Designed miniproteins, single chains, continued (3). Designs and how they scored, part 72

Each design is a single chain, and the fold is of that chain. pLDDT is the mean over its residues in the fold that is shown.

## One batch from the design tools (miniprotein)

Design m10489
Fold by ESMFold2-Fast:
Structure m10489 (fold): chain A 81 residues (1-81)
Amino acid sequence: MKLSLEEAFKIAEVVKDPKLQARFVAGVLLMAETDGVLEIDEETLDIYVVTPDGTRTVVLKGSELTEEEKEKVRKIVEELK
Protein backbone atom coordinates (compact mmCIF):
# COMPACT_ATOMS: atom_id res chain seq x y z
CA MET A 1 0.00 0.00 0.00
CA LYS A 2 1.32 3.46 -0.96
CA LEU A 3 1.75 6.01 1.87
CA SER A 4 1.36 9.79 1.55
CA LEU A 5 3.76 12.04 3.49
CA GLU A 6 0.88 12.86 5.91
CA GLU A 7 0.25 9.12 6.54
CA ALA A 8 4.01 8.48 6.97
CA PHE A 9 4.10 11.36 9.51
CA LYS A 10 1.21 9.79 11.50
CA ILE A 11 3.16 6.49 11.64
CA ALA A 12 6.35 8.34 12.68
CA GLU A 13 4.43 9.89 15.64
CA VAL A 14 3.49 6.36 16.84
CA VAL A 15 7.16 5.21 16.80
CA LYS A 16 8.94 6.28 20.01
CA ASP A 17 12.40 4.75 19.32
CA PRO A 18 14.74 7.63 18.22
CA LYS A 19 16.69 5.25 15.92
CA LEU A 20 13.51 4.23 14.08
CA GLN A 21 12.43 7.91 13.88
CA ALA A 22 15.83 8.73 12.30
CA ARG A 23 15.25 5.93 9.74
CA PHE A 24 11.87 7.50 8.82
CA VAL A 25 13.66 10.81 8.13
CA ALA A 26 16.27 8.97 6.02
CA GLY A 27 13.44 7.19 4.11
CA VAL A 28 11.68 10.49 3.35
CA LEU A 29 14.98 11.98 2.11
CA LEU A 30 15.66 8.91 -0.09
CA MET A 31 12.11 9.18 -1.53
CA ALA A 32 12.65 12.91 -2.31
CA GLU A 33 16.11 12.32 -3.89
CA THR A 34 14.94 9.40 -6.11
CA ASP A 35 11.34 10.48 -6.98
CA GLY A 36 10.32 7.29 -5.17
CA VAL A 37 7.27 6.39 -3.08
CA LEU A 38 6.75 5.09 0.46
CA GLU A 39 4.91 1.75 0.74
CA ILE A 40 3.75 -0.37 3.67
CA ASP A 41 3.20 -4.14 3.65
CA GLU A 42 -0.26 -4.60 5.21
CA GLU A 43 0.59 -8.03 6.72
CA THR A 44 4.13 -7.43 8.10
CA LEU A 45 3.88 -3.61 8.57
CA ASP A 46 7.30 -3.31 6.88
CA ILE A 47 7.84 0.15 5.34
CA TYR A 48 9.84 0.60 2.12
CA VAL A 49 11.00 3.30 -0.23
CA VAL A 50 10.28 2.08 -3.78
CA THR A 51 12.37 3.91 -6.38
CA PRO A 52 11.27 4.34 -10.05
CA ASP A 53 13.57 1.45 -11.11
CA GLY A 54 11.60 -0.89 -8.78
CA THR A 55 14.28 -1.17 -6.05
CA ARG A 56 12.83 -1.55 -2.53
CA THR A 57 14.80 -0.09 0.40
CA VAL A 58 13.64 -1.07 3.90
CA VAL A 59 12.93 1.95 6.15
CA LEU A 60 11.46 -0.04 9.07
CA LYS A 61 10.37 -3.64 9.69
CA GLY A 62 7.10 -4.24 11.57
CA SER A 63 8.96 -6.74 13.80
CA GLU A 64 10.96 -3.77 15.22
CA LEU A 65 7.73 -2.19 16.60
CA THR A 66 6.18 -2.89 20.01
CA GLU A 67 2.73 -4.57 20.07
CA GLU A 68 1.13 -1.21 21.05
CA GLU A 69 2.89 0.57 18.13
CA LYS A 70 1.84 -2.24 15.71
CA GLU A 71 -1.82 -1.85 16.78
CA LYS A 72 -1.71 1.92 16.16
CA VAL A 73 0.00 1.46 12.75
CA ARG A 74 -2.64 -1.16 11.77
CA LYS A 75 -5.40 1.37 12.61
CA ILE A 76 -3.72 3.98 10.36
CA VAL A 77 -3.43 1.38 7.52
CA GLU A 78 -7.13 0.42 7.92
CA GLU A 79 -8.11 4.12 7.53
CA LEU A 80 -6.29 4.09 4.13
CA LYS A 81 -8.48 1.26 2.73
Scores: mean pLDDT 79

Design m10490
Fold by ESMFold2-Fast:
Structure m10490 (fold): chain A 70 residues (1-70)
Amino acid sequence: SDALVDAALALQARTADEIQKLVKEGASRETLEEVIERTARELAELGASQGMVDLVRRSLLAFADRLLKL
């Protein structure tokens, strides 16, 4: 498999775990967006396409929004 795809999946999983912890600690949506944008930047630095970065960002934002509604 593509090393970049594997790296993207690993970054997404780690960021999802960080989001879960932050939501349990009462973090704001703005704080979660900062964490997600850091991950998006890391993916871009690894050479990920804009499409891949956008998909990961959207997925993480949707995940964060669901957790905040619980």
Scores: mean pLDDT 86

Design m10491
Fold by ESMFold2-Fast:
Structure m10491 (fold): chain A 92 residues (1-92)
Amino acid sequence: MKKIKLSDELKALLKEVGITRDEVTEAELYGAFLEYLRKHGLIRYDPETGEFIVDAKGTPLGKLLGKDRMTLGEFLKALDEYIKKHGEIVEE
């Protein structure tokens, strides 16, 4: 099973949505971040564009990704790129 070892910054964010483990699956990681966005009111549907928008301005998440506003697709891509640079991928 493919697992991701969380950086200290990722652990700090995901602790707010109940993730206290050092390692998570990719599905758990993405699910936890979607719950984080929902819990903090950072995600909304834009009916004019037909897309979900993530507004992370002034948040630890925005600082982590280096972006204030993005589409959900851009958010998932930025998160994947962050994990590839700073996360440790462990296969079991």
Scores: mean pLDDT 77

Design m10492
Fold by ESMFold2-Fast:
Structure m10492 (fold): chain A 60 residues (1-60)
Amino acid sequence: AEVFDGEVDADGRLTLTGLKDGALVTAVAEDGTIRSAVAEGGKATLTGLPPGPARVVVHD
């Protein structure tokens, strides 16, 4: 799994590209909110996160 720091946009979205189809992406926001998505077409979009920093984990 790859771990890195991401930033959630003003609309509560975090988008990752260059992923393998079927990769599981999990983001943990500063307030403890956790969201997950499965990559499709090399992309995963997480929604419903507070804007600002989030820790991202990619399982591929």
Scores: mean pLDDT 81

Design m10493
Fold by ESMFold2-Fast:
Structure m10493 (fold): chain A 72 residues (1-72)
Amino acid sequence: MEVKLNEVQQTILDLLSKGPMTRAALVRKASERTGASQATVSRAIRALEKAGLVARATLDDGTVLVGLSRAA
């Protein structure tokens, strides 16, 4: 996969630079800021996760958080 940042991907990274967010909140805010559909935002999150730029964490209550990935 090529790591090219489009406006949606850049918006996701900007939102996550302020701290981790729930996946639902991230999709909503990125969709609102870019005008992209929630499906487009969800694909962008998957692309960033596959590129190693973001990571998911599932909390004990089942909440899924998305945050910036740390370099290995």
Scores: mean pLDDT 76

Design m10494
Fold by ESMFold2-Fast:
Structure m10494 (fold): chain A 71 residues (1-71)
Amino acid sequence: MKKYTLTTASGESVTIESKASDEKIKAIQEAIESGDLERAQKLVLELYLQGEITLEEAEKIGKALKVVAEL
């Protein structure tokens, strides 16, 4: 598994381990940076359904997305 760090618009970061390609992780990061939280959540769900991230890692990303949404 590869280790990735995702950064929210608020500057909060989460580190995950994933089998996903750099392109898929970049798409999630771009969605977060653009404020498209629905797209970011859908991409994370797709990675989870494909078995490319664990539930714990999906929860870490979800927490970061909630912090951004409450700003």
Scores: mean pLDDT 72

Design m10495
Fold by ESMFold2-Fast:
Structure m10495 (fold): chain A 92 residues (1-92)
Amino acid sequence: MEYVEHRVERLEPSPDGVNNIVTVESFRIPLEEAREELERLAREYNMVVTESEAGRTVYSDKPEFHPDALLLASIYTTPDGRKVFRLLYGPS
């Protein structure tokens, strides 16, 4: 069974005007489970779906900037060949 890193991330504003992305949780799940979750999020939250060479991404077309708002989710492959399922939430 192929596994991916399930990474929960949060957008944190920075004093230099660049938003930082911080990882708040990381664990392993099956790739098939990650794919099913990505499709569930796309449907449940009416997210926009984009596919590219980097992977499949779903993102909010009406982003809210609070800690419970999902801004985007994606499954992508890193340059070293690892697969990551990321969820990016708004700032705390």
Scores: mean pLDDT 75

Design m10496
Fold by ESMFold2-Fast:
Structure m10496 (fold): chain A 102 residues (1-102)
Amino acid sequence: NRERILELARRAVELAKKANEEEVQELMRFVKENSEPTEELITRLLTLAAYEDGLSAEELAERVLEAIELLREGKSLPEEERNPAELYIMGAARDLLLLEEK
């Protein structure tokens, strides 16, 4: 659902714009300690991606949609593209797919 992904991306970008270093460290800790696909985990992953690369909501949503298609095709991200922001986006895309199956 493109509209839902764009809504999540807008929320994540607003959170990233307001985040200080302490809040970023809290987000990183939450993501490391939590693996169950939840809307909260997805939002925190997307917030970290937006913070890392300075993404707009539209840019973040497009990268999430690309990651979802890659995962639906059973493909993995190329090693040279495995930067922190893209890894957060891939995690969010995986969790979005798992949440939709439930």
Scores: mean pLDDT 81

Design m10497
Fold by ESMFold2-Fast:
Structure m10497 (fold): chain A 91 residues (1-91)
Amino acid sequence: SDRAQFQHALDNFEDLRKLAIEEGRRYTELSGSESDREELEEAEKLLDDLLAQARAAGNADPRVGLQLARDATATAGSIFTLFHTKLESAL
């Protein structure tokens, strides 16, 4: 069903959001940089806003929520890759 597809996409986004933030925390703890910490705080806020938007949209129309969850997953993946690349370069 559309709702089951939305829930699955939302769960995938929530999992990737957690991984992206965790990777960012690992990097910022290693770097000790205030600018890196601020970048992580901005990324966390963006992902939280995207999660809230996907949930609200999905409650009204699961197909709209599915599209927002997929777009949010791509954003979380980009954030993960950014911090993962920085972390590997610092290790």
Scores: mean pLDDT 89

Design m10498
Fold by ESMFold2-Fast:
Structure m10498 (fold): chain A 85 residues (1-85)
Amino acid sequence: MREDAEGLRYVARIAKELAATAPADTPPAEVLRRAIDIAVREGKLSEELAKELRAMLDAFEAGEEYVPSPRLLAIGEYSETLPPE
């Protein structure tokens, strides 16, 4: 759980850095997908969690409802208790 929460924070950090250099019209989902791919390549995010995050982004782009797994909800709640970056 802590490692997954740190992985999510790493994705957020990379996404922020990518967003700073991306064109202003770049969709947030595209930036997040790139950040997820980088985090997986660097061993900072598990493939299992990355798969779930990609499924969530795909659903959002399609305008479909996505219900996060209990695991993802628990990781998210834990991440919110960590200090801001």
Scores: mean pLDDT 72

Design m10499
Fold by ESMFold2-Fast:
Structure m10499 (fold): chain A 73 residues (1-73)
Amino acid sequence: MSGEELLDEFLKKVAEEKIDGKEAIDKLDEIFQQLMNTDLSVKEIIEQMRKQGVPPEEITNLIKEAIQKWLNS
């Protein structure tokens, strides 16, 4: 799955209020940092979110949900 597809999916979930990221963010923080250093897909997602003007809070939630889903897939 591309970063663009992940971003679109998460933006849709945010619009539908399906993303609960607050509690999960602490647990995913280490995974998020590790993948950002190793996997370009996370960097691509961040760049796309910044271009679309997504607030940092939402970016954190969306990316951590993407990482969790990606790892569990």
Scores: mean pLDDT 52

Design m10500
Fold by ESMFold2-Fast:
Structure m10500 (fold): chain A 56 residues (1-56)
Amino acid sequence: MSRIEQQIQSVQSSIDDYQRRRDDAIRNGDTVNADNLDRTIQTMQDQLQRLQQQLS
C-alpha cells in the first residue's frame, strides 16, 4: 500500500474514535466538549478528502 493509503486508514480510524467520543459527550449533555470534538472531526474529514484527492 502507498504512504497515502496508510495515512487515509489512520485518519479514518481517528475519525471513528472521535465520533464515538462526541456521541458520548452528547449523551452526557457536555455540549462544549461535543462542539470541540465535532470541529476536530471536521478538520480530520477535510484532511481525509485531500488525501483521497491525491489518489485520484
Scores: mean pLDDT 83

Design m10501
Fold by ESMFold2-Fast:
Structure m10501 (fold): chain A 81 residues (1-81)
Amino acid sequence: MKRKLSREELEALIDKYDKDGNGYLTKEEIKQLVAEINKKTGYDLDADEVWKILNPQGREKVLKSDLLNALRIYYPDVVEP
């Protein structure tokens, strides 16, 4: 069954995959995060698509706040506002 993640659940997952504790996630950490979101929600998000949406500047890492905002804006069926 498909369900939404709360903001609190999403923030906890983002913190889990910020393994370096630096406030940023790499492409590999985003890939792992997207897989966990899919497992918990029953959606099938494309990690490469999510990475492109989060990282339009082509940087090595994305800010946690940018990640949270992008997921709420682009995936409102998966993440609560």
Scores: mean pLDDT 77

Design m10502
Fold by ESMFold2-Fast:
Structure m10502 (fold): chain A 75 residues (1-75)
Amino acid sequence: MTLDELFARDSDQFREQAEINLKEAKKAVEEGNISLFGSYSTSAMLNASMSGDEELLREIREEIEKMDKSLGIKA
């Protein structure tokens, strides 16, 4: 019960951080900053994984893979 409540609260925070980092990764791609894109995309993936939301993790992973392909980098 308490564990479920803590998990729900942490999940929401990780989900929000994943979305923020994905947004920053997209901005880095637009700026052509490959290093910054790598940092933000990694953070987005980690936060999505920590959220426990498998659907969000999958969506973020696919979005990052699309951006990697557009930059000509191996994802």
Scores: mean pLDDT 75

Design m10503
Fold by ESMFold2-Fast:
Structure m10503 (fold): chain A 85 residues (1-85)
Amino acid sequence: MSMKELIETIIKVLKENKNSSVEEIIEELKKAGIPEELAKAIGELIEKAGVEGVLILLDTLLENPDLIKDAKSLTELIKEVIKSL
């Protein structure tokens, strides 16, 4: 999966599951092929910033594809954002 496809998949799952629990969102992300560590990091960010905050971050990354190279780098960025909240 390319980084663009990965981020677009996450955005789609989040938009389709806005009324779901964080646990349900993590499960749907994993079913969509998102790595478990990344899915869990997204869940923790949702708990602190809400789904809308996560969507804004992901939309910014889609417009700037050179900022993040892989799923591991995206996971680390999300963990750093969480620490700043």
Scores: mean pLDDT 83

Design m10504
Fold by ESMFold2-Fast:
Structure m10504 (fold): chain A 142 residues (1-142)
Amino acid sequence: SAAPRVAIIVASDSGAVEGLAETIAERLRARGFDVEVFRVETREQIDEAVERAKKADVVVLLADGADLEGVELAIEIARRLKEEAPELPVILVSVGRPGSPGHRRLEAFARELGLEFLTIDGSPADIEALVARIEAVAARAR
């Protein structure tokens, strides 16, 4: 059978968040996952991002809590996925330290829609915790 598919969406113009996404992708690929990483920087890209994400078994949305534009892009993508593919697991990830307005917005939104939510600071321990969570979610997916 085909390898489990993960889509990692970077809702940020930050090279640091993109680098973190590639590190997560490398860890997942080493564990037998088929991983696609792509960026969404503008609202115009949301429709294509949603269609690409629907091909995955698990979607991981990375946003920097200090980047309010990226946060709103991540929220809109997650909302569209919940409406159009409600059975598709979505993990919403806030990058950086808790307590920023964007972190609070992402956490509140994840709670409202019942999405898996994690905060990561880019440490190896946080990356491994996220990778383990993605594996657990994928194992429960259809």
Scores: mean pLDDT 86

Design m10505
Fold by ESMFold2-Fast:
Order: sequence, then C-alpha cells, then structure tokens
Structure m10505 (fold): chain A 57 residues (1-57)
Amino acid sequence: SEALELLAKELGISLAEAEANFKHGGLPDTVEGAKEFIEKIRRAAEIGREAARELAR
C-alpha cells in the first residue's frame, strides 16, 4: 500500500512492521490519513525535544 510505504519511510520502520501495525489497527490506511499521522508525530517529537531542553537546564 502506498500509504503504508509512506508511513514506513517517514517513521523509519520497515514496510513489514508498518503492515503489522495496520493489522493491529495502529496505522491509517489512506495516503491522506498517513500524512496527517506523520504531521502529528512530527509535532509530538518537537514538543518532546523542547521539554528535554527545559529539563536539561
């Protein structure tokens, strides 16, 4: 699936791992849903990095 390939690439996981997560209901099955999910993960990672910087001060 193009959506699963896009998710695997952006998350840095294998296509097989992305397919396994889809079967367990963890990942979106549409390209648009995959893009929105990636944006949410990127935002969460940015917030996490900001929090880590504050804790390191």
Scores: mean pLDDT 69

Design m10506
Fold by ESMFold2-Fast:
Structure m10506 (fold): chain A 76 residues (1-76)
Amino acid sequence: MSPEEAAEVVENARRLLASQYPLSEEALAHLAEAAKALRAGDWDAALAHLERAAEAASGRARAAIAGLRETLAALL
């Protein structure tokens, strides 16, 4: 998966989760920063932002963000 493709996955997840679940501004901001970090090739920063987004979310949204982080970490 390219950095661009990984960023698109995160951006799509942010839009989908925001439409289905009440996400805090903090969670939304961290998802946006994760996608930006991926486009810049900074995978460590991206994974850190996904972790912070999951911590700022709850329930199914938290589980989905955590699963996304795990999937991207497995590509390293």
Scores: mean pLDDT 85

Design m10507
Fold by ESMFold2-Fast:
Structure m10507 (fold): chain A 85 residues (1-85)
Amino acid sequence: DPEKEEEEKKEKEMRLLYGEAVKLLIEKGILSDRLEALGRRLSVDEFAEILSELVGVPKDVLAKDLKYDEELEEHLKKLIKELNK
């Protein structure tokens, strides 16, 4: 099923973007040093936990919404680009 394969591929790419964003947030000193080891192997759900702490939205809501979303992917790519400046 090409539709399911595409969705799984996009979720995998999203998890990589989350990991890269968290790594950069730690590198820029935005996240605490305590989270460094966790940040290098975060799942979508674990990244949602960290975002929940930063933005004040419940992690369960974020974890549901952090399934593939083109706008969220674009936002993560922009965040990564900005953090690399």
Scores: mean pLDDT 57

Design m10508
Fold by ESMFold2-Fast:
Structure m10508 (fold): chain A 89 residues (1-89)
Amino acid sequence: SMSALDKLVERSGLSKEETEKLVEAALKKQAELRKEHPEATIDDKELVEEAKKRIIEAIREEGKRLKLPEEKIERFIKAFLELAENGDS
């Protein structure tokens, strides 16, 4: 089976290194949000949706910082959300 990282590389068209940097930005933002809401559970749909929006914003900011094409950043975001929805993290 392909790893989650390999799926993100293939679907976005980014290099492995570029993809890893966007994943790192997402994970860093997720860690920051967990510190802001330490009592939050996965069943808190309002906090989960707000967290998703902030993670997506962090991915876009990192992609722009790296001067990546917007089309590839948006393909990465789509693939990232699809993998998260299917439990393939």
Scores: mean pLDDT 80

Design m10509
Fold by ESMFold2-Fast:
Structure m10509 (fold): chain A 82 residues (1-82)
Amino acid sequence: DEIKEKILLLVKLALIYSILGDLEKAQEVMEKFFELLEKLSKEEQEEIREYIFNNAEKWIEELKKLKEEELKKLIEELEKKL
């Protein structure tokens, strides 16, 4: 599902921007996340929230291991997929 894939990419982008201290960009990305989330059924929204909750800690730990230059490159790669 293209919408679900985009939602997960947006979550990862928001986490990267937050780690880099770009809170304005993180907020913009999260606004897009909520916009896409609203297009899903209530059941699908709950499934996405549970998936994020179960995986977010691992994603944050993996992202924190990367250097700033690597995080910026990852942003470019993820934005191309959106």
Scores: mean pLDDT 85

Design m10510
Fold by ESMFold2-Fast:
Structure m10510 (fold): chain A 67 residues (1-67)
Amino acid sequence: SLKARYKAWAKYAVEQGADPEQVLELLRELLENPVSEEEALKRLGSLPTTDEPVDVEAAHARLDALE
């Protein structure tokens, strides 16, 4: 499923230090307007990182809740 792949890549972006709020916003956009795998990965990889502590499990749960 493309949706499952987008969520997996978004989770990986959070694990790599991407800002969870930016990842959530981008994932919502990708789910509404699907793009190529290459473009989705490029956009997720270009997100700003955060120096704030991130609860990765909570962020993953929020990503999984998106339709």
Scores: mean pLDDT 83

Design m10511
Fold by ESMFold2-Fast:
Structure m10511 (fold): chain A 65 residues (1-65)
Amino acid sequence: SDTVVEPSDENLEAGKAAFLSIGRHVYKLSDEELAAIERDLAAAKSAEQLREILTKWSMELYERR
């Protein structure tokens, strides 16, 4: 990519994986729900974008509980 996306790539991927793990193991989400979250997370290119997506889905999960 021509765009500089460093220095948080490892942290971004770790954050995405951690949230998906929480969705699977804590909230017991279906594969379909996890796929929707993963699709949104795939669009995150910065820590700020990741945080916005995580906040959106965290609120959605709290409302479903």
Scores: mean pLDDT 73

Design m10512
Fold by ESMFold2-Fast:
Structure m10512 (fold): chain A 64 residues (1-64)
Amino acid sequence: MPSESEIWEALTDMAVSIAKLTEKPTESDAATLDRLRDIFLSRGDEASAARLAKVRDEVRAKIA
């Protein structure tokens, strides 16, 4: 349904924004992004899941 796509796009944009604004990301932040990605994958939204995986990798890079 279009309303669901709109909600998932908004959630993805929020997750990306939060990840980019995080000054001291933790393993918990990376795990939360992984969990959210899995939820999107379970709903068949591979594009949003890929965006979340990308920002998870950016968060992991900041931790390292």
Scores: mean pLDDT 72

Design m10513
Fold by ESMFold2-Fast:
Structure m10513 (fold): chain A 99 residues (1-99)
Amino acid sequence: MIDEGALKVALARMIIAILQWLIDNNRPIDGKEALELARRALELLREAVELGEREAAEEARRLAEVLRRLLPRLPEEYHPELEELIREAEELARRAEEL
């Protein structure tokens, strides 16, 4: 049986993989779309942590790393929100590691 928390981690992993693929293949990245994807991945991981999914820690760390790689790829106007998302992902990873 697929656990709801595990499914949320899997969905977040797919979003993170898409963002990583765009970066690795030097694809054009729309700042608004990238931030929307990042917010969705973070929300899924937050909900997974609330459901007790320790595996969310690894994906939250990966999200923070991918978002740090996005910073130089996006216009400076998006950097404050992106930096906030990085901090939230790092905090979420620490919370998940305590599970």
Scores: mean pLDDT 86

Design m10514
Fold by ESMFold2-Fast:
Structure m10514 (fold): chain A 80 residues (1-80)
Amino acid sequence: MEPSLEEVLERARRLREQMEAVLAGELTLSPEEFAALRREMAEVNDLLTRRAAEEQDVELAQLAVELGRLMQELIDHVDA
C-alpha cells in the first residue's frame, strides 16, 4: 500500500513538530518513544527522498534534508 503524497507530508509535519517540541523542552520522550520517533523519521525520510527523485521536486528533497538535520540535532540533544 503506497501512502499518498498528502499522507507523507502530514507525517513529515507531525514528526517535525514532535522533534521541535523535544528540542524546545516542551516534550519529554522515553527511550522507547525516541526509538519509535527515529524509526518513523527514517520511513518518512525514505518516502520523501523517493518522491523527490521521481518528481524532481526540490522542495521535497529540502524537506527530507531538514528532517534529517532535526533528527541529528535531537540525537545530539539526548546525548548531552
Scores: mean pLDDT 79

Design m10515
Fold by ESMFold2-Fast:
Structure m10515 (fold): chain A 89 residues (1-89)
Amino acid sequence: GKEEIIEKVKKQAEAIGKLLGAEELMKELARRIGEAIRNAKDAEEAIKNVTEILEETAKKYKDKYPGLPQALEELKKAIEKEIREAFEK
């Protein structure tokens, strides 16, 4: 369900934060993604909102955290798959 996806996002965000030294940024990002997933009416809205959050964060912080754009692109693909599976069942 949605809560399982949110917990997975939180865990992955924590790992990225530790790896890049961006723990507070990734904690806030996970919170925003969790809200976007909970408030979405369908899979497409959830994917759209999560993608927007991740892409804006990557663009804003790419110079401070050079590894962030790639890490967030991989996180986006993982979340998108999980959202589609959860909303189809």
Scores: mean pLDDT 83

Design m10516
Fold by ESMFold2-Fast:
Structure m10516 (fold): chain A 63 residues (1-63)
Amino acid sequence: SMLERKVYAAVQLAVEDARLRNLDPEKDREKIEEIVKKVADALELPEEYYEPILEAVIKELKK
């Protein structure tokens, strides 16, 4: 669905930004959360998706 594609895009964009800024998923969680909110808002995703996107981003950054 379009929503699933937007969620995937939000995760990828947030991961890319966090990596470019060399953010640590354990130490910089608040900064990563701010990135997720900005990206999700730009893609017009409902607030209910912010937390699942944040957890996906943190998981990806820990790889």
Scores: mean pLDDT 87

Design m10517
Fold by ESMFold2-Fast:
Structure m10517 (fold): chain A 94 residues (1-94)
Amino acid sequence: DKEVKEFLEKAEKTLKEEKEELEKKIKEAKNLEEAKKIAEEVLEGFEKNFVPFVEAVASKLKDPEHQQKLLDFAKKAKEELKKFIEKLLEEFEK
């Protein structure tokens, strides 16, 4: 379905832009404690806002296969964001 594809493309673009902004903020952090706080706030915001938003959009879809694609995307995006944060914090400790 075109609508699902367009939603996923926009969501992926938004996630990429937010990851780039997060990387910039962490690199500009004065110390590791500030970097960790920034990462925690971003991850919390993602779990409280982005994931429920995607779930709400999925719940309005009539096709169970399309619903599952959006739910799988949200789950994968969360895993990728966590790994991205871990990598940035390890690089900061360097």
Scores: mean pLDDT 80

Design m10518
Fold by ESMFold2-Fast:
Structure m10518 (fold): chain A 95 residues (1-95)
Amino acid sequence: MDAEELKKLAEEAASSNPEVQEKAIKEAKKLGETASEEAVKLALELLKSTNSGIAKAAETAVRAAAEKHKDIVRKATKSDDPGVSLLAKRLLEEL
């Protein structure tokens, strides 16, 4: 998954249609396994979204990518955003 694919998933996850949102979140989980560093960095920024669908898709992508991108997740534990920092710490404990 590259950054463009993640942007498309974020647009779908922002949908008011629950079926479209759920499909985007499931796709984020599958594509997160092959996420590029740029996609993971973008997903960490999208965690700050006020749209709950975008935030859920971003969390799902980061969680799926965490095993391959432990260094990026470790840096995220130092984030000034409490939500990003807490998620990153939890993911490192689960790995």
Scores: mean pLDDT 79

Design m10519
Fold by ESMFold2-Fast:
Structure m10519 (fold): chain A 100 residues (1-100)
Amino acid sequence: SAEEQELLALEQELGLLEMQQAVLRKEIATVDPADAAAIAALIARVEALRARYQRLLARARALLARTTDPQLAARLAALIARLEALIAEVDADLARLRAL
């Protein structure tokens, strides 16, 4: 039950971070490439989001390493795969912003 509660907390935090990423992606799509201050602020926000995904990934991996429940293990594996994909998207967004 404690492991299930921890997994639910991880899934809820992921949902909130995905909503933040969606907002950031819209702002990146509409930023003025001549506005250096706006670009710097977006880079900082995207780097902060990346750090939060990395911390969530570390927590998910730690929980996966200690669980013996195959259903929890399957859900954690799916969560980890999603986090890795989201981090790759964030890395692509950072590369795009830094090229401006």
Scores: mean pLDDT 92

Design m10520
Fold by ESMFold2-Fast:
Structure m10520 (fold): chain A 84 residues (1-84)
Amino acid sequence: MLDEKIEETAEKIYEIIVKNFLDGDKAIEEMTKLILETFPELTEEQARKIAEEAWRTFYDSMDREETIKKIKELLKKELKKVKE
C-alpha cells in the first residue's frame, strides 16, 4: 500500500540522517537518491526539497518522531501534486 511504502521510506530517510548527522550535504544527497529510487514519479527537484526539509527538521527538533512525521507529510504532498 502507498501509506506503508511512505512510512518505510520515511524511516529509511531518518536512518540516513542519523548515519550522516555531521555531514548534511552527504545526508541530503543520499536521501535524494533514495527518494528517487523509491518514487520515480517524483522529480529530482522535488526529492531534493524533501531531503533538505527533512534535514532542517531533524536539526531544529533533534526528535525522531517529529522528523519522520515531517518526511511523511512532504512525501504525501509531493506525490499528490504528480497525480493532479
Scores: mean pLDDT 82

Design m10521
Fold by ESMFold2-Fast:
Structure m10521 (fold): chain A 87 residues (1-87)
Amino acid sequence: GPLMSVEEAVAAFEKVLNLIIDEKLSDSEILGLFRLFMQDLIEYMSPENLRKVVEYAKELLEKNKDKLSEKVIKELYELMEEALRKA
């Protein structure tokens, strides 16, 4: 199928982050949802575009770090680094 665009991935990440914040999901739910999201990005994005999305995601997480636990932020960063290694 067609590869996912940077714009589509960014919009999906913003929607996921807003859902996490608004619904006050548990750490386990956040990490599970984010693992599935990163698996889709690895499958449907080029490595170049995946890097662009990850950098944007890191910036968006930094802007919202007060709304998430330090443990979750650290684990999300580790998942993003793993995705970049697998791409």
Scores: mean pLDDT 81

Design m10522
Fold by ESMFold2-Fast:
Structure m10522 (fold): chain A 94 residues (1-94)
Amino acid sequence: MLARRLAELARENLDSEKDWTTQMHLKLLELYLSGAPEEEQQAALDEILAQLDSPEQQEMARRLAEVLRRLREVETEEEAERIVAEAAEEWHAE
């Protein structure tokens, strides 16, 4: 349930032609949900950063990783949804 909700929120909040950001977001979410160790999550982030062409894309990947790190520290879906919503609002703030 949580993975699907987070994927939907990511798609709605990104509202861009950057399909790669959605795929990278989903990969990081899958690692988080699988209970992958922090080391493996860091390796995935480094791999994503190495494949990105622009500083803007790299910053987006870092923000996604930060959100996932926060999600590891919470136990409830409501708190997780709030963290994702706050991040989305922050990324879209004028």
Scores: mean pLDDT 63

Design m10523
Fold by ESMFold2-Fast:
Structure m10523 (fold): chain A 78 residues (1-78)
Amino acid sequence: SPLDRLRQTLAQLGAQYLAQSSDPQLAQAFFDDLTAEAEQLVQQGVPVDRVIQIVQLRVDGYLHMERLFQELQRRRQA
């Protein structure tokens, strides 16, 4: 089913996101919210491939912002 495919893909994306995050607890909370939103979109008839693209873009955005904050913190430590 589309939901089964979504859940399999989200399990992989979630594992990758948590492994790369400096704050696993916050990352888990963000990913749980994304998972709930993604499942709702698929149930509303949004194509699963489109929903996966949206989740991937959100995860990439969160990781990018986290890396930027880490770079700023490193530059402030003289």
Scores: mean pLDDT 83

